# Designed miniproteins, single chains, continued (2), part 59

Each design is a single chain, and the fold is of that chain. pLDDT is the mean over its residues in the fold that is shown.

## One batch from the design tools (miniprotein)

Design m6175
Fold by ESMFold2-Fast:
Structure m6175 (fold): chain A 60 residues (1-60)
Amino acid sequence: MEALKEVREFIEELVKEKPEDIEGIEEEVEKKARELGLSQEQIVEARNYARMLALKALEE
């Protein structure tokens, strides 16, 4: 699986489990993205996507 697909799937799973843990989700996403070799821009985008998705989940 491509690194971008893998990190997005990882984000979706984390948000489904505990959307209220936004800080924890962002931290885990950053670590995963770094391990996958994503650029700084891609890491920031992944964190922003995770935060947005978690906030939307909390609002139903």
Scores: mean pLDDT 80

Design m6176
Fold by ESMFold2-Fast:
Structure m6176 (fold): chain A 77 residues (1-77)
Amino acid sequence: SNKKKAEELKKKGEELAAEGSEAYEAGDYKTAIEKYKQAAELYKKALELEEDPKEKRELAQKLTAVEISLVGAEFEL
């Protein structure tokens, strides 16, 4: 179902965002950028499939946070 696909994309996005944050803390800004970009794309795909307003808000918040982190990592390069 679309809901199950959205949940799987959300989980993968969360894992990639965490990997991006770990890379950022290690000073590996190139890897952080790559991981944050991947996380953002997965959250965007999840948002296209999600129909529940509460889950959409959570996904939008996660996407915004990752996009802010991405900009931060790009400024470190």
Scores: mean pLDDT 90

Design m6177
Fold by ESMFold2-Fast:
Structure m6177 (fold): chain A 70 residues (1-70)
Amino acid sequence: EEAKKFAEKAIEALKAGNVDEAVQYTREALKAAGHEEDIDRVVAAIRKLYEAGKTDEAIELLKAHLERYL
């Protein structure tokens, strides 16, 4: 479904080092899944880990949140 497609794109973007694109797809995935109120929290957590150089941890956190909601 659409939410899963956006989730896949978000993970791909983050692996490619494109945080802004990953954030955009994360917002779309959570909206499609009906969890719009969680968007700002999830996005902030991922950005914080990525900015700290913890890219692998950011990817795992994104996967965990998207799998939990999808």
Scores: mean pLDDT 79

Design m6178
Fold by ESMFold2-Fast:
Structure m6178 (fold): chain A 55 residues (1-55)
Amino acid sequence: MEVTIVDPEGAPALKAAGYKKGDVITAAELREILGLDLSPEVVARLAIKEGVVEE
């Protein structure tokens, strides 16, 4: 699963890792960067709900 970053300001860890608006990231990489102990798909869905990434 891949997601596109639309609001890196909504996730400081993504901005600190050097990601910008329009960058594409896998759900597994997103989980690792955010440091959440949840499944990659759940982390991606939470980030979509928060408006940080889109499918």
Scores: mean pLDDT 81

Design m6179
Fold by ESMFold2-Fast:
Structure m6179 (fold): chain A 56 residues (1-56)
Amino acid sequence: MVLPSVTKLYEKAKKEIKDPAKLALLEEEYQLALNAENAEQEVAAILSMIGLLEEQ
């Protein structure tokens, strides 16, 4: 089950990040979060997305 906050984080990060390489990584991590088999995998992907947004 994907938390609604994952999609909101993705939308915010996609709006704020200007680097195309970071946007590609964001899309990859978002897909990993959507396809996570368990909560630990989902959280790991979310933390990666937050890291990309913070690096902006």
Scores: mean pLDDT 76

Design m6180
Fold by ESMFold2-Fast:
Structure m6180 (fold): chain A 76 residues (1-76)
Amino acid sequence: MKAEELEERAEELEKEGKLEEAGRLYAQAGKLYYEQKDYEKAIELYKRAKELFEKAGNYKDAEILDLEIEEAKEKL
């Protein structure tokens, strides 16, 4: 799946209140942008995924995304 398709699907899930599932798709899209060396876009999507995991009470996956954000920032 393309990064843009994952973002669109994540937005749909977020509107449905499926916050953890949306967070996972935003994180996957962020990883694809990271692999494309679009680190700014990857950070944006990782931050969005983190916010959704925190809203869902999934602090473990939110913490993992903090590490992904730090790694991507080191590439800027």
Scores: mean pLDDT 86

Design m6181
Fold by ESMFold2-Fast:
Structure m6181 (fold): chain A 58 residues (1-58)
Amino acid sequence: SDEEIEEAIDIAEFVAKEAGKEDIGEAVRETLEEGRKKGLSLEEAEELAQKKAEELAK
């Protein structure tokens, strides 16, 4: 689970950088790390990160 979240962070940062949205990528990374600290599942952490990215993109 921790390893899966770490991989998800790497992928999210790469995608955000490619899209030119590094600030959003940083916020997504922070949200995934927070989920990891709270012991959330990968799915729960990703859902929170997606919601955060959508809020910042608007």
Scores: mean pLDDT 73

Design m6182
Fold by ESMFold2-Fast:
Structure m6182 (fold): chain A 66 residues (1-66)
Amino acid sequence: MTFRVTTTLSVEEQIGLVLRLLGDPRLEVEIVGENTFLVRTTLSDEEAAALRAELEADPRIRVEEI
């Protein structure tokens, strides 16, 4: 499953988010813009849904499945 993640976070907050995601070897993060990342996962559907919910808990983060 692949997510497009768009944020209005500060640079420091974006760095923290990317580093957290890169800590999981089942996640591949591709930075496609200053405010946009692609997250490719080998997670189960349940784990991927949980990840999406965790990210979307911050109203400055938007997640789209692609």
Scores: mean pLDDT 82

Design m6183
Fold by ESMFold2-Fast:
Structure m6183 (fold): chain A 63 residues (1-63)
Amino acid sequence: SELEEEIQKLMDEIVEAIRNGDKEKAYEATKKLFELLKKRNPPENQERIDEAYKKALENIDKI
């Protein structure tokens, strides 16, 4: 689906940004990915998504 392709594209952008040490691109792509995940997932999954987002940001901060 178009949404699944967009999620995969954002995942690839995050991986590339991290490999290149590009914190700004990594933050932006990560934010967009998790916003899409929150829209796609039911309310019971929202807290897990927010926790995963926080951990992702912490990993980017280490670059």
Scores: mean pLDDT 83

Design m6184
Fold by ESMFold2-Fast:
Structure m6184 (fold): chain A 87 residues (1-87)
Amino acid sequence: MKEEAENYLKKGREALKKGDYDTAIKYFEKAIKLDPNNAEAWLLLGEAYFLKGDYEKAIEYFRKALSLDPSNQRAKLLLNAAEKILK
């Protein structure tokens, strides 16, 4: 089960690097289904939505990542950026 979650995160990151945000989202959602407490998976899901321009969903997922890892500086930075775009 952990190996499957990590494999989905790897495939999602590869899709994200190629600009295939919809494929990245599907893989990150599969990773989260297997390991819902993985803060990085939630952060990456938020990043994919941010890059698609869906800032409301990005904010939701960045907040989830921060609820699991409050010290994550990248999640804080991206949350602030998305919130500023919506205001």
Scores: mean pLDDT 86

Design m6185
Fold by ESMFold2-Fast:
Structure m6185 (fold): chain A 76 residues (1-76)
Amino acid sequence: SLIDEILALMKEKKASETAIAHVRAVLETLKARDDPDYEAFAELLLERLKELPVGASLDEINAVVEEVMGEIEAAR
């Protein structure tokens, strides 16, 4: 699944357990709400996370999540 791919990438990038749990919660919440932008959000998030350096902080990961969320909201 796309969630599993994102979380696998985060583990490969040595993201903290807290960061991984946070991103999982965001994605699972959107999916559970049947959010029409879920797929676009998840795909864009995966692309942006690939650009982060290994060992990116929780703050850096949160900034990417917020940026992607803002881009999706602006496109609504």
Scores: mean pLDDT 83

Design m6186
Fold by ESMFold2-Fast:
Structure m6186 (fold): chain A 88 residues (1-88)
Amino acid sequence: MEEVKRIRELLEEARRLLEEARASPDREERRRLLEEARRLIEEARELLERLREEGKWGDTPEGKELEELLRETERLLEEAEEELRREE
């Protein structure tokens, strides 16, 4: 349960950083925020994979919810990174 809480906290923090990046008028600040969000998402993914291996967690309703939250957050990051690239 503690690792589930940690994964959720990482994804919530990453989502907050993505929202801040979208609100920022400074391209360099947006890049920094997106890079940090990416790091948090990667950490959450690694923790979720470990839970799946150790406890077959991925087949539980809670595990599926976390996997969906991870996928949604990764999609938001990809969209934000593409917008930054389009700004050149």
Scores: mean pLDDT 78

Design m6187
Fold by ESMFold2-Fast:
Structure m6187 (fold): chain A 76 residues (1-76)
Amino acid sequence: SFEELLAELEELFRRYLELLRKAGVPEELIAALEEHMKRLLAKLRQEGKENPEVATEMAKRTIEVLREAIELIEKL
């Protein structure tokens, strides 16, 4: 479901932020990224009400990109 995709995205974003903290990324940048995530989730929820197909595709693409980013950091 769309809500399950959003939950997965939120969990992956939490994991991504934790990896960045462990890698020594400044807390100021991490806070900015967390705010971007909150805004993205809000926009996806709004889009899901108007264009559910588009919102679902955007959520899936964002999950793919985030999984790749996590994989790259884990290789460092």
Scores: mean pLDDT 84

Design m6188
Fold by ESMFold2-Fast:
Structure m6188 (fold): chain A 71 residues (1-71)
Amino acid sequence: STALEADIIAALARMYLGIAKLMYKKGKISEEELEEIRRLTERAEEAAAAGDVEAAREALEELMRKMKEAE
């Protein structure tokens, strides 16, 4: 179902934010990069809560790109 897909996307976004917070604590990313990842996570969660699975997917994909660039 689209609702389950939205929940999974939101959960994945929260997981990536958790990883980013750990990376920040270890000095691997900047505060600016962490805040960008936080904004993308919030966007994915808001879209998922609204039932906009497509917007939630787009936010998650952007978040994943940012995480890859930050490694």
Scores: mean pLDDT 86

Design m6189
Fold by ESMFold2-Fast:
Structure m6189 (fold): chain A 111 residues (1-111)
Amino acid sequence: SQAEDYYQLGLAYLLEKKYEKAIEYFEKAIKLYEEEDPNDKNLANAYLNRGIAYLELEKYEEAARDFEKAIEINPNNWAAWENLAKAYEKLGKLEKAEEYRKKAKELAEKS
């Protein structure tokens, strides 16, 4: 699908550390997934990976929002909880960061 093609382009740019381009393509993928299949697991992954790109750009509020959306769609994704903890740590929300990190560890141990 076109959503999947945009998602794969986003991943390619993320691996090249071209974070602004990665965000652009993940945004295009997210829009199409939301219109076509809001339950697609790639929607959660697109939010997760856009959040990672925001985190690398030190856009911690945007990163946290994307990780929260990834968790809403797929609450068992331990990587999303771990990255949310990292974003909250950077925002100085240390108590929430510790809670989310513990949640990530619990989920990782079940994988």
Scores: mean pLDDT 90

Design m6190
Fold by ESMFold2-Fast:
Structure m6190 (fold): chain A 69 residues (1-69)
Amino acid sequence: SLEEIREYDRKAKEAFQKGDYETAAEYYVKSAKIAEELGLFNTAKSDYKLAAEFYRKAGKQEKADEYEK
């Protein structure tokens, strides 16, 4: 649901503010998957891009590459 996307985006931002980049990336992936299920492909693409950026910051290059495209 849209509410789940909002909750995961909120949790991702909270994790980022704490410096927990890997957790922030994981929440953006969860948000993106729900957006895909709802046909919100622009939202999904944006959230996957954010996930890739935060996985890079966390030193998780393989996961970053997975979500970059």
Scores: mean pLDDT 85

Design m6191
Fold by ESMFold2-Fast:
Structure m6191 (fold): chain A 55 residues (1-55)
Amino acid sequence: MLEGMEKVLLEKAEEGEDLSQEIKDLENLAKQIPEYREKLEEIIEKVREAVEKRK
């Protein structure tokens, strides 16, 4: 599940999509599922880096 989400979000970031809401949703999800917080933070960081490289 999380790997699929990461792949989709990175693809969208490479295409130049605005992922601000998706990043916010992932932050909210990390608060709801503490067991996955570290993995979700990794995904958020990768997505942010991809977005910054495109801008």
Scores: mean pLDDT 76

Design m6192
Fold by ESMFold2-Fast:
Structure m6192 (fold): chain A 60 residues (1-60)
Amino acid sequence: MSEEEKLRQDFLTELALRVQEIVREGHERGWSLEELKKRVFEEVKRMEKELDEQLQKLRE
């Protein structure tokens, strides 16, 4: 596996854990499906930006 593929795999693992935490918090707090989707989307967007920055730093 390339270093880029390793970063993407690690990203997907972290994303899954973060999404799971948001879903659990939303369930405990009684959030609507719309609120859950909004929170998940915002977190995915943030993490995607972080991944893009890490990938750019790998370019020579």
Scores: mean pLDDT 78

Design m6193
Fold by ESMFold2-Fast:
Structure m6193 (fold): chain A 56 residues (1-56)
Amino acid sequence: SGRDVLIRVAEHDSGLTRAQVERLLTADDAEIAELARRYGLSPAALRSLQAALREE
């Protein structure tokens, strides 16, 4: 499905592993903030990715 392609693109662009990108499907705001802090990413960008993943 389109979700698998989106996960691969997100891995490449963010440096997150596949498992971490997949975790975004069920992540709360606190988990998103921690991932953003640890990997030097924008929380807003991770929330946008989460929304896109949920749309497939």
Scores: mean pLDDT 79

Design m6194
Fold by ESMFold2-Fast:
Structure m6194 (fold): chain A 63 residues (1-63)
Amino acid sequence: EEIARNAVAAAKALLEQHKDTLTEEMVESIARVVEQHLRDRGLPEEVVEKTREEILKAGKEAL
């Protein structure tokens, strides 16, 4: 619950930090790192996928 929200917030902060040099590959890499972190923490696959999509959407909007 809180872990997923914190991961999204951290990912959005990284996207903002790299806004001027952001690439689709960087967005995908950030999403993959967060996805793996949530799986390692034992979160349900449904939550992992939703979080990944949220990060990818935020990254696409930042591009």
Scores: mean pLDDT 77

Design m6195
Fold by ESMFold2-Fast:
Structure m6195 (fold): chain A 80 residues (1-80)
Amino acid sequence: MEELRKKGEELFEEAVRLLREGRRVEAARKLAEAAKLYEEAGDIKKAVVLKSTLGLLSAAAYFEGDEEASEAAAKALKEV
């Protein structure tokens, strides 16, 4: 499961960069992929943290009127 954890970490780092750039739709997808990989690796704590981050992203995007990002984050949460 170490390889899954490493891939999850790489996706999480990519998501953080995308969030800093305001690329929220892409960030939501990367966060969901990372959460799924952590869950498959048995790292439930990290998976839960990333799911919480997706929830915050969805809420923030909704408040700012970014419907695409809000929907992407909400859908990503449902998929993990």
Scores: mean pLDDT 83

Design m6196
Fold by ESMFold2-Fast:
Structure m6196 (fold): chain A 60 residues (1-60)
Amino acid sequence: SKVQDIQEKIQQLQRDRELLLRKLRQSRERGDDVSVRVYQQGIEQVDQQIKQLQQQLEEL
């Protein structure tokens, strides 16, 4: 169903977010400011995608 497809996509994005959070923590520990910025932007993009998909679920 469309609901199930969207929920599966949200779950995948949540897994991607957790990976980015781990990489962000590692970059901070190394003092790698360039990688910190990249992973922060990646997390913001994933959060926006999750929000959009959650909005689609509310409209079904």
Scores: mean pLDDT 90

Design m6197
Fold by ESMFold2-Fast:
Structure m6197 (fold): chain A 61 residues (1-61)
Amino acid sequence: MVELSERASQITAEAVREAREQGIVPSPADVAKAASLAFELLEKGDEEGARRAARETVLKA
């Protein structure tokens, strides 16, 4: 499922960009966690949850 992996990467990249615009620099570990959570939620069909989880993970850094 290459499409889900690509989508999870896009969602994670958007969350990281948004965090950096707010002056937050997420750690590589937080970015990896965000990507993993986004992929898991996308597998369940929850794209909105994937976006929310990614943002929450990187913004908590």
Scores: mean pLDDT 79

Design m6198
Fold by ESMFold2-Fast:
Structure m6198 (fold): chain A 63 residues (1-63)
Amino acid sequence: SVKDEFLEELRRLDLGEAIRLFEQGNWEKAIEVAKEHIDLLRKSNALTPEEYERLKEIIEKLK
């Protein structure tokens, strides 16, 4: 599912705070924290443009 894909990506990127919030059922906050960290990773060149776009698409599908 899109939820499982999102959680797998959070684990791959080691976004511990977002993982914890997601597993606790705080979906809104988990998405918010994940988005902030993903944006930071892109700014630091830790993500390719393609990876960044894919992650944004996953987040959009969770809405």
Scores: mean pLDDT 83

Design m6199
Fold by ESMFold2-Fast:
Parts: structure tokens; sequence; C-alpha cells
Structure m6199 (fold): chain A 60 residues (1-60)
């Protein structure tokens, strides 16, 4: 469905953002690493929500 396709596209965008922040973390200061970890955690949580919504939609 269109809704599933849109949510899958959103997951791909979140994956790209997570990868970007993980790369930034490699050269960041300890304080910046903590901030980036918090941002990554937020993005991963949003990804999990979208993946659950996709799974529920695919069952129906």
Amino acid sequence: SREIAVKKAAVAVLDAAIDFYRELKKTASPEEQARLDEEIARLEEEKKRLEKEIEELEKK
C-alpha cells in the first residue's frame, strides 16, 4: 500500500540520519558524543515505532 511505502521510505531516511550521527561521533568530544548518543537513541526509537506500524499494516 501507499502508506506502507511512505513509512518504509521514512525508515530509510532515519537509517541515513543515524549513520550520519554515528560518523560524527567518531571524531566528537566526550560531551558531543553524549549529545549524539541521545540523538541516535531518539532516531532509533522513532525507527522502531515505524517498523511496528509497518508490521501491523502488513498483517491487514
Scores: mean pLDDT 85

Design m6200
Fold by ESMFold2-Fast:
Structure m6200 (fold): chain A 79 residues (1-79)
Amino acid sequence: MIELRDGEETTVLTITLEPRPDQPLRNKGAMEAGAGLLGMAMALDAGEEVVSARTLEAKDGEYAVVEVRVATSDAAKIA
């Protein structure tokens, strides 16, 4: 799941990664890294600069939620 929020000259991507029951990406650190890399890849694919990335919440085997801040006020350029 990906949520976009417009801000002052920046857009915030909130990325939630959940493993499938039979998939290998269940480790908290691996899910955090996967969500962060996805958000950074989306920003770079849009040609925008990544300002910051941080983990908001993660639970081993359940989910990871990562926030990536991008140097654009136009969320539509990223999505």
Scores: mean pLDDT 69

Design m6201
Fold by ESMFold2-Fast:
Structure m6201 (fold): chain A 62 residues (1-62)
Amino acid sequence: GLMDKIREALKKLAEAIKAGDEKGVEEAIKELKELGLTEEQINELLELAKADPDGIIEFANM
């Protein structure tokens, strides 16, 4: 469902941030945009993932 796709994209974003994978970060942001998230929502999630990438990964696996 939509929430499963959002969780997968968030996990991908957080994992890419942990790895320093700039291309992976860009691809995850693109996926979040395609899933209907606003620029403001994506920017908030990006800041959260940078502050606590492990917390985002844990949330995505719930």
Scores: mean pLDDT 85

Design m6202
Fold by ESMFold2-Fast:
Structure m6202 (fold): chain A 71 residues (1-71)
Amino acid sequence: DEIDELVEKGKELAKKGDIEGAAEKYGEALLLASQRGDRERLAEIRKETLEVLGEEGAELADKYGVRKALE
């Protein structure tokens, strides 16, 4: 699943200290879940983003998702 792949990649980037790269991957996962109308997956990804990146990182992920949606 593309969403699971993006989430795992984001988690690995965060583990390596690449918070910006992690936020970008989580943002892409949030956008895909939103586009699919999968509210359960969207809620799960939001929770994990907060757990892994914290509040500031989750805000950054949201901004990346919005930016990609506008492309």
Scores: mean pLDDT 81

Design m6203
Fold by ESMFold2-Fast:
Structure m6203 (fold): chain A 110 residues (1-110)
Amino acid sequence: MEEIKKKLKAFLESLRDLFNRLAEHYRDRHPEVAEKLREVSRLLDEAIKAIDSGNYEETLKILDEVIEKLREVVAYLREHGTPEERALADFLEGAIRVLEKLKEELKKSY
């Protein structure tokens, strides 16, 4: 359980930092993507705080919100993105799969 929490927290912190940088990068060219990435980054901060407070139910709820927002970003990039931005969509789909696996592992550990 503790090892799963540490892995999840480290992954969420890494994604938060990445999404803050990507939001800054897309601010002018894709303001809608930038805003959605800022929303996801805020939710990731809330998930990290929920993990630190031991609030399992809140953590799962926030992770579901993160996954749904990331799916919205993926859909946008697949429709409107350049080839480079579609590569970001592929990366985000990978991140969603990792989050779903970590969420299921967390559920089994409580």
Scores: mean pLDDT 82

Design m6204
Fold by ESMFold2-Fast:
Structure m6204 (fold): chain A 92 residues (1-92)
Amino acid sequence: SDMLATSAEGAASATKSEGGTASATQDGGTVTLTLKGAGPGGRVAASGVTTTAMILGGEGKSEVKGDQVIVTLSGLSDADAAAAKAGAIKGS
């Protein structure tokens, strides 16, 4: 999904612009995006990623754990999960 790829790219890019780092892992229809050192922009963008996953019929959760924002997307098609990971890599 172009929407999910763009959303994940935006979250990674915002985190990078705030001096942080972004990484993503995929396991089938589940994607974990880790935004280390994310500021307000990265946090807002993370909420956008979860919302986009929900619009596509999946699930999205965003948690703040110390200096990290952990975005967990699940219930995605393989294509949508791959798009989210690719977007995050492109933005990082």
Scores: mean pLDDT 86

Design m6205
Fold by ESMFold2-Fast:
Structure m6205 (fold): chain A 75 residues (1-75)
Amino acid sequence: HMDEERLRNFELVAESARRYMEEHPEDLEGIERVLEALRTLKAALDKQLSPEHRARVDRLFEEFERYAEELKAKA
């Protein structure tokens, strides 16, 4: 139950982060702060999650990292 709740919380934070990047694509400093926050959350979750749940978090984070790289390339 708690692990599923933490995964959902990560997904909600990730969705909020994506919305921020969409609204402020030129704010490279803001984008870096958002990525740093997601990396911190991922590191904390890696110690508490099963390998299956860890893989799900990894996929979400990789999508964000890729999106941020695309935004930085355009700026």
Scores: mean pLDDT 77

Design m6206
Fold by ESMFold2-Fast:
Structure m6206 (fold): chain A 58 residues (1-58)
Amino acid sequence: GEATRAAIETILRAQGVDPARLTEEQQRAVAQLASALFGFPFEEALAAVRELSREARA
């Protein structure tokens, strides 16, 4: 959802991480962190990270 996406965007910006350069392992790590910190389901967080990475590469 929008809240999951916004939280992940905030994490990536705060850490200075370029979403276009995330490997699949890094995408999973960010999704796990977002799930642990904010209580989002892992699969929802992972989908949001993958979508942000695709958009950043476009």
Scores: mean pLDDT 81

Design m6207
Fold by ESMFold2-Fast:
Structure m6207 (fold): chain A 74 residues (1-74)
Amino acid sequence: MELVREAEEFARRMARKLGLSEEEIEEVGREAGETVRRLLERGASRGQIVAAAVGVVLRALGDKITEEMNLPKG
């Protein structure tokens, strides 16, 4: 349980540092939590959990970058 929350907080912190919106940060935290819960059920290591959380953040970042690239710098 605590490890799930830690992964959610880690994912939210990473998303925030990468410039995602508060709404996207919350969604990333949720997805990371779901992924980590499933991994913990299978006895995943802390390293695997961190990698999964990072993966969720990177996918969300990719979507955000694609959207922002449609808006030229003013």
Scores: mean pLDDT 74

Design m6208
Fold by ESMFold2-Fast:
Structure m6208 (fold): chain A 65 residues (1-65)
Amino acid sequence: ASQEELDEVLQQIAQIVQEAPSAEEAKEQIRKLLEQAVKEGKLSEELAETLLTVVTRHLDARAAA
């Protein structure tokens, strides 16, 4: 995965977080996005798991606070 590919995925994650009507829907859309990115070779499985963990924790913290 290149820096450009990672930046593209991060931009898509930010878009989903802004546009999704709930944190739960954002999590599902991000999970699917990351699965697709790994399948396309844009991200490693390890990096995708890390991003999913960080984003879901962030969304959970925002929903709980």
Scores: mean pLDDT 78

Design m6209
Fold by ESMFold2-Fast:
Structure m6209 (fold): chain A 118 residues (1-118)
Amino acid sequence: MVVESGGGTYKEGGSVTLTGKTDVPGENVVGVAWLRESPELGARGIASITASGKRSFDKRVEGRFTISFDKSKQTAYLNMSDLKLEDTATYYTLVFALDEKGVLRMIAGEGTLVTVVK
């Protein structure tokens, strides 16, 4: 299970940190990603981090967003700065973990809505 928090209404140019807390043991997590979904753009991946610390960002958020995962707290973070109107979307945490058979599993949260206003 993954539970997101930090959604709400924010001003353009502002900042927010979204969290995705999981019950997956941190040692079993091989990566975390954030994707966002809006009616105009559909669902797209925006940021990812591997257990080794390798990070990737979509060009639209690169330099404005940062991603981290705290194994001891079992929590993914998406720090969003310099918010733009086009950042209005539902944000989802994806947790990638190996199961007891070594099979890669993806656990998704239910999403949290971020609305950016002037």
Scores: mean pLDDT 87

Design m6210
Fold by ESMFold2-Fast:
Structure m6210 (fold): chain A 64 residues (1-64)
Amino acid sequence: MEKALEEVERLVEEAGRAWLAGDYEKAKELLTEAKKLADEAGIPASVLAGLILRALGDILDAEL
């Protein structure tokens, strides 16, 4: 469970970086993998959404 959450966070952060770099296909692939891993680990959609929003906020704060 904890390992899966850490991996989902990593994939979401990588997806956010790819999206900002203009690599939307890579971002889509990483988000799809994150959703699959979250579902397998029993992570609620609300938690996954929160991780995505937080990762985007952290990346935008670092880049802007």
Scores: mean pLDDT 76

Design m6211
Fold by ESMFold2-Fast:
Structure m6211 (fold): chain A 55 residues (1-55)
Amino acid sequence: SAEQARIDELIAEIKEAYARYHDPNATPEERKEAWKRMQELSDELMALVDASEAA
């Protein structure tokens, strides 16, 4: 389903943002951006999971 595909995409993007956040060569600004990205993606993932469960 489109929902399943988006969930898989969000999980992959969250993993990438997590790797950026934990990069020892990342600047404080890059870590802040990665953290914000992870939160935004996690919020979207939760909303999609909730919509899937409600169906």
Scores: mean pLDDT 82

Design m6212
Fold by ESMFold2-Fast:
Parts: structure tokens; C-alpha cells; sequence
Structure m6212 (fold): chain A 65 residues (1-65)
């Protein structure tokens, strides 16, 4: 289903640089900024990271031959 596809895409992107970088950057922002302040900052960083993750997923689909 769509949830399975989303999980597979996230795992694939995480194996790639985009997804891994996106997750790490958001988490590091939360740790660096503080718990509450970091949550807000992490959301904004997560948006940028999510865009990279989506691009990574699109690349995975394009690499299928």
C-alpha cells in the first residue's frame, strides 16, 4: 500500500546521501538548539531535508532499469 511504498522510499533515500543527511541534519538541529527551541528549528530544517529526501527517492525511481 502507500504506507509500504513510503517506508521503502524513506529507507532507500536513507541508504542514499539525501535521506540520511536529511534525518541527521534535523536531529542535530534539535540537539544543538535545545529541546523546545530545537523542535521548531528542526521542523524548518526538516522541510529542507524532506525536499532532499524526495529528490533522492525520485533518483531511485530514475535509476530503475
Amino acid sequence: GPEEAARAAREGAAAGEGGRGAGTSAKMWQLDYGSREGARAGNQAGVAGADAETAGRAAELGSLK
Scores: mean pLDDT 54

